Designed miniproteins, single chains, continued (2). Designs and how they scored, part 35

Each design is a single chain, and the fold is of that chain. pLDDT is the mean over its residues in the fold that is shown.

## One batch from the design tools (miniprotein)

Design m5194
Fold by ESMFold2-Fast:
Structure m5194 (fold): chain A 91 residues (1-91)
Amino acid sequence: LEEDRRAAAEAARRAAERARREGAEGGVRAAGEAARRAEREASGMGAIAGGAAAGVAAIGGAVGLVAGDEEGGAELAAKAGEEGAEGALAA
């Protein structure tokens, strides 16, 4: 369960990192797809905050990339995903 949420957050993080390499436009698509995948996985397992946080974090990263704030956006996305997973564990 927790490992599944962690894997989803990690997939979103990986998509954000790949987006940084290929550029802003391609990154938006990749991050969006990763976010949808993470949300579906988390929802399927009956997860709460973790899945939503991972999805939002991935999208936030992509948006930051497009706005020219690639490092701020990507780091915020990774941090939000991890915080969300930790919060869900505490509940």
Scores: mean pLDDT 54

Design m5195
Fold by ESMFold2-Fast:
Structure m5195 (fold): chain A 94 residues (1-94)
Amino acid sequence: SEQKAKQQALLTQITQAVADLMLKNGKPEEAKKFEEIMQKLIDAILNNSDEQYLLELEEENKPKLEELLKEAGVTNEELRAAGEKLKPAIEAAA
């Protein structure tokens, strides 16, 4: 599906941007764990059309992702800056 491919590309770009922030902060283990969790979510989106299951999976993993961001010292300001840089890609995927 073209839509799934665009969604995968966008999520991969977001994952790489956040992982890069973690690596710049000297947190390669946290970056790796973040990438592993995000890859599981991307794989679920590609292989499952059950929206309820995807929402439940996101809610289950959200606290784990938030803890990794905190441990790696990634700030809300850095996340906002990364998000603004990705706005054109986000709008194109919608």
Scores: mean pLDDT 77

Design m5196
Fold by ESMFold2-Fast:
Structure m5196 (fold): chain A 84 residues (1-84)
Amino acid sequence: SSEDEEVEAKIATFRIHAHSMVNDLKRLPADRRQEAARKIRDSVESKTKELLEFASSKKNDDAKEEVKKIYDEFLATVDAIVAE
């Protein structure tokens, strides 16, 4: 449906945004990564909650699971970068 297409487009944009945040974090010196990681986690968590509420309003459970997977992968990637 057109509503499912709108949800998929928002998820695609969210994935690009999360990936961009990770790439920016990788470019920082190691001594600045901990504080930057905290800020990007807060930002992406806020957007994740917004997108989950949107998907719920459209009753799209598959989209909710995809958003959660993107968020979990983002957190794992950020933690790995900070641990380097």
Scores: mean pLDDT 87

Design m5197
Fold by ESMFold2-Fast:
Structure m5197 (fold): chain A 60 residues (1-60)
Amino acid sequence: SSAAAAQAVTQALTKMQKQGASDEEMEEAIRKAAREQGFEAEVEVRDGQVTRLRLTPLPP
């Protein structure tokens, strides 16, 4: 579900922010978390802030 994907994305972002990750590292972590939930993420991160996020269901 999109809600589960959003929660996974939020958890990944929080973990990466705590680790002092770069914007690019945060974007990759978000994409990975979304894929694990069956979604593709279009994401942009600037100064540790998510400025764009779109989740699309992956085909079966």
Scores: mean pLDDT 82

Design m5198
Fold by ESMFold2-Fast:
Structure m5198 (fold): chain A 101 residues (1-101)
Amino acid sequence: SADILQQIEDLRQNSTDTLRTITDDDERRRLADTTRSQIDSLRNRLFSTMSVAQQIDLLNGLIAQTDRHIDQSRDIPSMKSEFEKIRDELLAEKARLEAQL
């Protein structure tokens, strides 16, 4: 799970660094959507090999990463809003998995 969290963190950080150089809202949205799709694909593929408890642990790590990105994106409202949406979706997935325990 640590390696997965690091890969996702690296992908998010690289995307965030690139987004800071883009002034076009459509281009920023496309990059954010692409990054999200890549992260979701990686997460879903890896989740198939994990127990419910391991999936919850990974989601806790992803939520913590997303909270840091929300804080770091305070100066870009559109990017902050997108990370807040991602956080809400991660929290909903965590609640769904916890209901299975």
Scores: mean pLDDT 77

Design m5199
Fold by ESMFold2-Fast:
Structure m5199 (fold): chain A 76 residues (1-76)
Amino acid sequence: MTPEQLEAAKEMQELLRELDAGKELTDEIIDRLIELYEKATGRELSEEEREEIRKTWREMRERGLLSPSQAHQAEL
């Protein structure tokens, strides 16, 4: 990974920690996560790929699955 990719990954991780701590998942945060994901991977996402990511995060918000810790608490 380049230093720039590592920095983007750290910023993404910090934002995800804030969401896990109860920060509201807004559409602006979803867009920021997409930007950070592109920087962290070193790949430019297509508009279709960005929309799929937005859709996934919106569906997670709707289902109340906003963080990995909440997914671990899902009932059988």
Scores: mean pLDDT 71

Design m5200
Fold by ESMFold2-Fast:
Structure m5200 (fold): chain A 64 residues (1-64)
Amino acid sequence: SDSLTEGVRQLMQQFDEELTKEVEKALSENKDAPKEKQRELILQIHSEKSRQLAEGLRALRAES
C-alpha cells in the first residue's frame, strides 16, 4: 500500500483501540454513577475520538 493508504489504516486502528480503552476506563471509574451519566460519558468519548480521527484524516489528505 502507498503511504496514504497505510496512514488511514493506522488511524482507523488507533481510533478503535483508543475508543475501546477509554470507554472501558470511564465505565470502571464511574461504576457507581447513574446509568444516564455513564451513557453521556460514552457519547462524549465517542464524539472526541471521532473528531480526532477526522482531523488525522484531513492531515493525511493534505500530505497527498
Scores: mean pLDDT 83

Design m5201
Fold by ESMFold2-Fast:
Parts: structure tokens; C-alpha cells; sequence
Structure m5201 (fold): chain A 80 residues (1-80)
């Protein structure tokens, strides 16, 4: 897989996560449902990270993993 294909997949994963998280908020999903969304996309990002040969791309994927953890924790706190 090329670095460009990995970048395209990173963008798709980010877009899918943002949509699923917004849907979870709108539908008043449980903490378990929100955590399952995060776990799904973090697993996909870990696979991309393992395939990334470019250190800048690897760093970008790591930053996006951190962003998902941060955003998920905010939503979980809002469900209380």
C-alpha cells in the first residue's frame, strides 16, 4: 500500500469516526456504544500506523489516534 493510499484511508477513518460520534451524540448512545466506536477506529489507525513507512505520516496517524481518545473522553463525560 502506498503512503498516498494510507493518507486517503486516514482521512476516510477520520471522517467516519466524526460521523459515527455525531450520530452517537444525536441518538443519546451509551458509554459502551461510544467506547466501541473509538475502539473500532483506533484499531484501524493502529493497522495504518504499522504500514506507514514515512515517519511524518506515522506521526500524523499517532496524532489522530490521540485526537480520537481525547474527543471520545469528552463525549463519555457528557453522557453522565
Amino acid sequence: MSDQQLMDQLQQIRDDYDRDLADARRNRASIADVQAIADRYLAQLRELFAQAEDPVLAATIAVEMGAIVFETNIVIREIE
Scores: mean pLDDT 86

Design m5202
Fold by ESMFold2-Fast:
Structure m5202 (fold): chain A 74 residues (1-74)
Amino acid sequence: APSPMERLEQTVAEIQGLLARLRELGADPETVAGFEAAVRRIVEEARRDPSRAAEALETLEGLLRQLRETIAAL
């Protein structure tokens, strides 16, 4: 099974793909920038303290769900 850090990196890649799609669909640039900033902060914190990788992953999975819901509403 992948480590929590490897899963976090995979989840970040999925989020980045969805953010690119949102941008292509004409989503508000400020909203997209907000998601990008939140992801960067969570990843930076997990990189500084790998023991928090599982908690960071849970937070990113929450953002991933929110992004999917946002795209579905467009």
Scores: mean pLDDT 83

Design m5203
Fold by ESMFold2-Fast:
Structure m5203 (fold): chain A 84 residues (1-84)
Amino acid sequence: MPGLSEVKTGSVQGQPGETVVATATFPSSKDGQNMTFGIGREDEPLTLSQVKIVNGTATVEFTGDGPLRVLAVNATSLSLSVRK
């Protein structure tokens, strides 16, 4: 069967001193595997972060000022939130 890599994307406006939380979900069969997030400003290179999938979820926290872009490879969903 043809397999294509799916990429879930999101964007968020970062504020100084705020922490952005990116949460990606996966099938439970992926638990314990590493996944890759790409994180960066729109005009900057993406920083790649590897995160373990725990109970079908991988979460990364980051800080940044201005428009931020987030990619999650082969995720079922991607959500972004800001923690004050």
Scores: mean pLDDT 74

Design m5204
Fold by ESMFold2-Fast:
Structure m5204 (fold): chain A 55 residues (1-55)
Amino acid sequence: SRREEHLEQGREFAKQGDLEGAIQHNSQALAESPTEEERLENLKQLSENVELAEK
């Protein structure tokens, strides 16, 4: 799905230290998230990506 593609892209940008790219892709995934569970998962992924990019 488009949501899953954006979450994967965000993680790849985070691995490269590109926090802005990670945040932008997480925001795109949020736009494709109709459920509370999906929105909560996006927030958790964003938190993990911030930690990953800061290493």
Scores: mean pLDDT 82

Design m5205
Fold by ESMFold2-Fast:
Structure m5205 (fold): chain A 65 residues (1-65)
Amino acid sequence: VTREAADKVLLVGAGVEVPVIERVELRGDEVTIYGKTETEAQRAEVEAAAAELSRRLGKRVTLVE
């Protein structure tokens, strides 16, 4: 599976649609979300998306900006 396909499966499966997310990386039981936020509202959206992914996948999710 390519990185792009894996990223799409993760985001679609979790119902996450956040424009500021640049990349999602999966390593074993850990998910890392890469994104650049310009406002507190965008940061809140990314944090909410990370919480939803963690809840649905049962994996640890980390945010990197």
Scores: mean pLDDT 63

Design m5206
Fold by ESMFold2-Fast:
Structure m5206 (fold): chain A 68 residues (1-68)
Amino acid sequence: EERRKELKEKLLDVLYEHPDGINATPEELAERLGVTPEEVLRILQDLAKEAPGSLKDYIEEYRKKKEE
């Protein structure tokens, strides 16, 4: 759980550092965080519980696109 919290902070930092961070591939984000793309999705799900609607929308669209 502590690891996931730290990964959430790193993910947000990456998105903040790069203006097009939300358009980055899951593989690129996973490489920067040192995790798998699947773990990136799990972290985004955790962020959805605390984040405002705009981030939840991003997570939902990304999730649906991946299922495609």
Scores: mean pLDDT 63

Design m5207
Fold by ESMFold2-Fast:
Structure m5207 (fold): chain A 75 residues (1-75)
Amino acid sequence: SMEEEVEELLARAREAIARLKEMGTPEGLQLAKSLENNIDLAREALKSMEADHPLVKRIKAGLEQLLATADKLLA
């Protein structure tokens, strides 16, 4: 379901944040902050909106793009 997809994405983002903070590079720390901000936006949006809402989908797309960048940096 879309809700399961969002929860999985948030779990992946939290794991990436932990790894980026362990790495301790300036680029990694900035990306971790961006991911944390997007997780907060997603959680706030989901308090009042369904997971398929256009704004939630936009936040999801943003998280996916940041995670793609994190995957490259953590490789």
Scores: mean pLDDT 83

Design m5208
Fold by ESMFold2-Fast:
Structure m5208 (fold): chain A 61 residues (1-61)
Amino acid sequence: SEETKRKLIEVIKQFEKNLIEEHGLSKEDALALGLKEAQENPELDIKSKEEYLAAIKELEA
């Protein structure tokens, strides 16, 4: 569902934030790991960085 996909993107963004704030990763490296998590999740059907960024933008709107 749309709600499930939105919650999954929120979890991945929280994962990225944790990598930056607690593990000292750059925003670029955290984004790359977040993209990998999104691509590996069959419920999201995210195939590219562009699709991932679009999903984040929709979440932030």
Scores: mean pLDDT 81

Design m5209
Fold by ESMFold2-Fast:
Structure m5209 (fold): chain A 81 residues (1-81)
Amino acid sequence: TMGDDVNTRVVTMVGRFRRMMPRMTPTNRRGVDDRVDRMNGMVTTMNNTTNDDDRNVTYNRMMDFVDGMDVVVDTMDRRVG
């Protein structure tokens, strides 16, 4: 399901953040926390949406955001090394 797909991507991304966290500055950690909070807000919006078309729009935006987060994580991982 859409929720299962999003959850799998979120869990994977959080795992990557956790791996990088010991090498991050406090500023970078706050940036990650802000992005995770935004992601959780999108999940909440998707779950509270009653119209299937609107839910699909929110799902697509969420997946796009998650894909963008993967790029951010990759960039931060390279810079923290």
Scores: mean pLDDT 69

Design m5210
Fold by ESMFold2-Fast:
Structure m5210 (fold): chain A 95 residues (1-95)
Amino acid sequence: SYEELLERYRRELQEVALQAVDALDTMSKGTGKPVSTEDRILYAGGRVVDKYLELLRNSKTKEESKAVIDAFDEVSDLLDEALASGVPVRDLPPA
């Protein structure tokens, strides 16, 4: 159903955002250099956009495409808020 597709795509996009933030934190710890909030938003946002485009390319129906677009809108809003406010991406509410 649309609701199942939306939940799945939200989860996949949120997981990509979490992995991107975790990779930046790992790099920061290894180099001793903190990553700015702006750079975190740009990097994590870029990874989420890459995943969004992949999901959209793989969509075979209008329902799947709509679910991908709607999931991306929701995850993008939550990611921007989380990264700007310092809330961990993993603690974002399920969409």
Scores: mean pLDDT 76

Design m5211
Fold by ESMFold2-Fast:
Structure m5211 (fold): chain A 108 residues (1-108)
Amino acid sequence: AAAERAVELVRLAAEDPEAALARAEAEAGPEARLLLRQAYEGDVAGTTLSPEEVEALEALVEDPANLYLRRAMLGVLFAKISGDLELGLRVAAAPTFEEQRAIALEAA
């Protein structure tokens, strides 16, 4: 469920980034839009974010209901950095963080 939803959001972000951002905002609020936008821009460190925005994003990703957003964020980020959508989809679909890391290292 979370993995399937994350994969769908990663595909949408590749085809229509604005629609993906709008969907994230509709489902989990403006912080979800901000999180996905930062991933799409490749800003892993959040260097353009205020301390308050960073705290809000950390709270968002710690909520189990938003696990699909965390997965989608990583998928979008890796697709953007690598230029490989299939890599991003594999990362979003991976059941554990360890498997996500293994997939990322395999593609490097």
Scores: mean pLDDT 71

Design m5212
Fold by ESMFold2-Fast:
Order: C-alpha cells, then sequence, then structure tokens
Structure m5212 (fold): chain A 75 residues (1-75)
C-alpha cells in the first residue's frame, strides 16, 4: 500500500521521506490518512513523541501541505 508506506517513512524518518512527500503532493487525500496516523501515534506514544514527529514533519513537508495536516489535527 503506497499510502501506508509513505506515512511510515514520514513518521519514522526513513530514507524514503522525500519520495513520501512527492506521493502526498500527488495524492492530496493521503493527508487525511497521515493526520489519522498522527492522531493514533499521539494516543499510543504520548505528547512528547508526537511533538518530535510534528516538528520533523514541519521541516520535511512543504508549508501548504503541513498546514493541511495541522488543520486536520485541529492544531
Amino acid sequence: NPTKQAIGALLYAEPEAAQAVAYLQKNPGAVNDLAKALKDYRQAAGEASFNVVLKRLRSVLPEDLFQQVEQALQL
């Protein structure tokens, strides 16, 4: 599943993160799947771990795409 692979690469800082960004740009609906995965990660790993991932995503994602993720997370 390309969406699941892209989300995993972004959450865990895998080498494929740049390819995952390109995938999200081509597949805007996958932003909602990323937001859901982030909510699930926040619930499982806690606030500190969630904030580390969120900060990394801000550095990796284009600003418009990151803003869509923040909006979906209600941040």
Scores: mean pLDDT 81

Design m5213
Fold by ESMFold2-Fast:
Structure m5213 (fold): chain A 57 residues (1-57)
Amino acid sequence: MDALIALAEAYVAEGRYATAAGIYDGLLSQHPDDERLKANLAAAYAKAGDTALAAKY
């Protein structure tokens, strides 16, 4: 889990928000009640310009 979170954070730092969102979404599918993953996914969608998906989380 931690290695994939670090990878997603690296993509966010590079401005590759859609790729980061995909990683967080995959992790959230395995841990659907993880509020930290929801927050990270929402932030990644918002940065990618998908405010509708960001608002879902």
Scores: mean pLDDT 79

Design m5214
Fold by ESMFold2-Fast:
Structure m5214 (fold): chain A 82 residues (1-82)
Amino acid sequence: MEREIDHAMVRISISVAEISVFKNKIPLSPEDAKSLADLALQSQASEDDRQRLVDVLRESAKLSKDEKAKEEILKIADRLEE
């Protein structure tokens, strides 16, 4: 039950991020990106969910006008691929 809730929270959080980044073209903050990545790793998210998050983070980095924020988000995406 607890792990099922964690997996559901990860999927919902990724879906919200996908809507923000892909539909609304709003980049994630580095803080939000880190929180999502930490949640996905701690919950042992599926490879599909982790790949969805990586795709969202990489698209968010492309949308970011702040070079420092872009670099931080890309580092988080790289960590998820490890």
Scores: mean pLDDT 80

Design m5215
Fold by ESMFold2-Fast:
Structure m5215 (fold): chain A 100 residues (1-100)
Amino acid sequence: SELEKVEKILKKIKEHPHADIFKELPSEKDGVDPSELEAPMSLMMIESAIDNRGIKSIEEFYELVQTMVDNMLRAHPAGSPEVEAAKEVLALVEKEIKES
């Protein structure tokens, strides 16, 4: 049932008002060279990993979410809507993991 928890949390992330900002990797339009991302991770990549049974635990899922959030924090200015959305998504995931 860890996979069921992961899928439930993913669905809640996708329901966030600004979920679209996580859909793809930060790019030149965000002032970031994609080749400079040490650990590229987007919501689409996380979804693909779930679909291909690449995620084995809730801890592994959490690590991927943290990496995605870190990419957003690097790509966008402090206090931007993107950074605030990234913080909200991380807090949501942490809460859901604890309440599951």
Scores: mean pLDDT 79

Design m5216
Fold by ESMFold2-Fast:
Structure m5216 (fold): chain A 90 residues (1-90)
Amino acid sequence: MSVEEYLEKARKAILEGNFEEAVESLEKALEHPELTDEDLRELALLIETMTLKAAVLKDQKALDAAEKLYEKLKKKAKELSEEIAKFLGA
């Protein structure tokens, strides 16, 4: 699957509250070799959206997963784009 397909799958899963599917799709997108700066920005938005929804639902497992995803995102951003890394506070 393409990065765009994983991001779309993650977006739908987050909207539906299916955080396990969202985490799997976001991790696959982050590990994709063709990840672009635009994809990093969308990944950040999706992880933030997941964090907000998980906090409202008091889903600690989803919050912990979102935290780990955000750390992976910051690490990937530092490798690919200093601009995006600074935007994420990395």
Scores: mean pLDDT 81

Design m5217
Fold by ESMFold2-Fast:
Structure m5217 (fold): chain A 76 residues (1-76)
Amino acid sequence: SAAEEARKNFEKAIEALKAGDVNTAIAYGGRALEAAMEAFGPDSPAVKAARKGLQYAAQGNYEEAIKYFKEAIDAL
């Protein structure tokens, strides 16, 4: 399901951030965002959290990025 794809890709994004691989994290986070939008729509809590996670990842704030990707998973 799109929700399972979102969860899996958010988990991979978190793993990449923990490894310091921001480019891989942004790629997986973006795929998870698309899957979450398909499952729940663009205004869903999961999508809003995912957008914040991607913003923080792009800024190099990995701790905040991980926090928001976890919030996105919890909202799935």
Scores: mean pLDDT 88

Design m5218
Fold by ESMFold2-Fast:
Structure m5218 (fold): chain A 55 residues (1-55)
Amino acid sequence: MEKARAAGEAGRAAYRAGATPAEAADLSGQIVGAPAKPGRDHTLSTTAAVIAAGA
């Protein structure tokens, strides 16, 4: 799934930007729609991917 790639990149980018591992994992879970949190829908995946590319 494309969301899995975006989630992985977003997690790494967040961690590199200074987020905690827990925050990075939570963000990735939300992007994929995992049970970590309800998730913010498709928009977050796109935003996270752009952030990862820019980071």
Scores: mean pLDDT 58

Design m5219
Fold by ESMFold2-Fast:
Structure m5219 (fold): chain A 86 residues (1-86)
Amino acid sequence: SFREKAEKILEEAKELLEKGMSEEEAQALRRSPDEEKALIGNAALAILAGMSDEEILKLLEELIRIIELRKELLARDPNTTAPPEP
């Protein structure tokens, strides 16, 4: 579920900030090619910007939804449309 994933990402972002992660590190993480790292970076920046947990969870759910949709679309052969039936 998107909510459970969003809550996990928010928790990880909070843990990293508690361990002394800076805004610069959060920005670098947001730009990571790893989906989880990018989501954690976005969450950390949102926390630092003063967003509420509910606002951050809503943002993360939206981002996760987009990522999952992109994965499903790309799983259809990323540069090839579905083959036509004969």
Scores: mean pLDDT 79

Design m5220
Fold by ESMFold2-Fast:
Structure m5220 (fold): chain A 95 residues (1-95)
Amino acid sequence: MPTVAEVTAAAIADVEAVFDEYYPDDTDTRAELISLLREMGTADVDTARKLSDRIMGLVMDLLKSHPDMPVTKQAAVALTVTGATTDVLLAVERA
């Protein structure tokens, strides 16, 4: 199975790619999401779950701050970040 570090690196790459495509100017939210994903990859399960909740809050705030973004692009970002976060959480739970 891939290591937690490998899953976390892939998750960060997915978040970087989707932000480069749809939110290139939102560098602060991108950096915070990457930082939280990295922290999840070294956390225990309970801490990782709390960090996952924080990531979901940031995604909701990001979508609300960019209401002019087409809903299909907002969905792509939300699904990518949610998927990445879920992959890291599941990897931590399996470790």
Scores: mean pLDDT 84

Design m5221
Fold by ESMFold2-Fast:
Structure m5221 (fold): chain A 87 residues (1-87)
Amino acid sequence: MIKELRLELEMEIGVLELQMAVYGVPEELKEEVRRRIEELRRRFEEAARESEEAAEEMYREALRELRRMLEEVKELAKKREKEEELL
């Protein structure tokens, strides 16, 4: 189960990385998001060392953070589209 949770987490991270590339997110924001991803990976590995329950709880928390980051990326994409329309 922990191995499956780790794979699911990496897949979700991959989706976020792909969407940042598609939206042409600025390098500064990419670096910020990648730091947050590294922190989530670290926290997940710490939880996985303790128990499967801890890993599951951390996985759920990581999904919430990844979803939040994805929404931030989408909002920036919308702002960019509006700015391009006004130019």
Scores: mean pLDDT 79

Design m5222
Fold by ESMFold2-Fast:
Structure m5222 (fold): chain A 66 residues (1-66)
Amino acid sequence: MGIPIPQVPAGELDVEVGVIEIAIAVANTTMSNEEAVEFVERMREKGLIPEEVADAIIEAARAMGA
């Protein structure tokens, strides 16, 4: 089958999860909802986070109604 095993070392996986949690917390606490979405979009455009992760953070921010 053509589904590859994801290339994520244990350490990097934990770091990515931590970054997502921090980004959501910062967005909800430090920024308005609109600013949080814009911040995540900028990070996605710079290639700092994958689109799937960016979408998840944006959806979380919208759901939180911050």
Scores: mean pLDDT 60

Design m5223
Fold by ESMFold2-Fast:
Structure m5223 (fold): chain A 92 residues (1-92)
Amino acid sequence: STLVEELVEAVTNLDADRLTTLLPQLASRPRATLLQVDTAVFSAALNLPDQTLQRAVELVQAVKTPENAEVSSIVERALRGAADFKRAVRKH
């Protein structure tokens, strides 16, 4: 399992303790890895129930620190982007 796959699993399982451990580890990774985080979180979020997706956003906001701010912001934007996409599709 890659660090990105472990992060996606932590987000989808609403695992605050695992997120707190993984986010600083990803902060030291290259930009290419951060792009993989964005894509992987967005793709996983599209398959989450709306309530779980909302809880995931709230959880990421709750665990955000200055040390993990870049990665947490990428994860939050990917989750919000998936929520917006799902709402747009339902209006059609």
Scores: mean pLDDT 85

Design m5224
Fold by ESMFold2-Fast:
Structure m5224 (fold): chain A 91 residues (1-91)
Amino acid sequence: MPVLARDSSSSFDEEAQELLHRFIMEAQFEGYYLSAESDVVLFEDDMKKIKEKLGLPESATPLDVLEKLEEIAREKGYEAAIEIVEEATKV
């Protein structure tokens, strides 16, 4: 069991998931999400919708989704990225 994988890989995955749900939390009036580890289970449907809105495949990682949202925020501003997340999670 290589514990080395938990050092960098786990940290990056957790950070990506935290940043992703931070965008969602800021878009939602109530959004105290669980920790990144628990968030993955409850957030699966929302994650699929966000991937679809961003034109990403279902196989995309949370980091891929985060990078796409950051790209949109850099190009069009943070509010544009928030609108995409809000529309994807607004069901």
Scores: mean pLDDT 55

Design m5225
Fold by ESMFold2-Fast:
Structure m5225 (fold): chain A 87 residues (1-87)
Amino acid sequence: SPNEALRVLEVEPREAERIFEEGLKTGDLELLKRAAELYRRLLRRAEEMLEQARRNGADPVTIEELERRLERIRERLERTERAIKEM
């Protein structure tokens, strides 16, 4: 459901963020790589959820909110990949 998709995209990025913050704090490259992999999987899932919401005729406000959450995941992935390159 669109509401379940919104919940997943709000809650599951928190685990990836926690791992990213720990990796950055400890200088652990493997944790940063793990966070990047989690964000990539989440991004793929988010794109699938957005496409499913569009197919199921979700309202425009829900689509826009899913798109905003998707973009936040992309930004976090880019930040994480940049941190990896700088280590």
Scores: mean pLDDT 82

Design m5226
Fold by ESMFold2-Fast:
Structure m5226 (fold): chain A 62 residues (1-62)
Amino acid sequence: GGVEEAARAAAEGDVEAGARALQEAGGMSPKDARSAAEGGARSGNLEGALTIAGAAAQDGKL
C-alpha cells in the first residue's frame, strides 16, 4: 500500500509518514527516506518525491 500511504502523507505534510511511504514504495533506507521526506516538505515538493517513488515501485524498478 505504499502509493496510497504516500498520497495521505503528502496531503498531511507528515514527514514521518512520508518517510515510511518512501521506504515501502521506493525501497529506500530509513535514513535516506527521512532525508528525502524532510527535503520535500521544506520545498513543498513532498507529493512529487512520493509520487516518483511510487511510480518506480510499480514499474518494477524498486
Scores: mean pLDDT 60

Design m5227
Fold by ESMFold2-Fast:
Structure m5227 (fold): chain A 65 residues (1-65)
Amino acid sequence: KKEELLKLAEAYKERGDYTKAVQVYLILGIETKDPELFRKAAELAKEAGRESTAKAYENMAKQIE
């Protein structure tokens, strides 16, 4: 369920495992085609210091709109 995956992503964020949280948001975003989930992945990647990766996720969000 989408809600279970969102809880999983939040649990990874709470643990400081930003990489796994980003992966969950990306998988869910691809499956649901929800650009907001790619934007959340981008924000999280940016917080983890992965700025180039964050820009790629922002572009993915724009492409599915």
Scores: mean pLDDT 79

Design m5228
Fold by ESMFold2-Fast:
Structure m5228 (fold): chain A 90 residues (1-90)
Amino acid sequence: SEQLIGTHTDSGGRVYESVLLPDGSVAWYLLTPDGPVFVAYISADGSLVSINPDYQGKVSISIDFETKTATLNMSGIGSNGSLTFTDQLP
């Protein structure tokens, strides 16, 4: 089952969710009135990264295995600069 691990709001008021998938991978979604929109994904071991083409060059993602955190950094989105989402893994 999927586990919600974080909820983040950007400077424009857009809401994002960080989700832990059953295989230990992390995915980020933008919540919209029409449903969740995929933003980015990182595999449990950090070896596979997938980024929505609309966000390519605007996001970077990583897992820190020592601190057990997943991080998504957004840059150049809107007039308000960079935003970082850091979520604690179980």
Scores: mean pLDDT 80

Design m5229
Fold by ESMFold2-Fast:
Structure m5229 (fold): chain A 85 residues (1-85)
Amino acid sequence: MEKEKVEQKAEELLKKTKEWIKKNTELSEEEKKEILDEAETYANALIATGDEEEAEKIVKEEKEEQARIEETAKKLLEEAKEAAE
């Protein structure tokens, strides 16, 4: 895919995501940030790879990594709480 076409797709995705967030009044500030961050990660991956399938794989891998970090942080917080008793 030509770089210019990939950049246009990435820009459209970000624009649509921002508009969708604006229309959804039920979303928390944290949920809005997560959705925007995911869209930005996909847009950046799409620009870097030029491949929609590879970009989607990168986003999935990054989300799984984030979930592991969050789980580790929760475990460390629980251990710190036990040590404080």
Scores: mean pLDDT 74

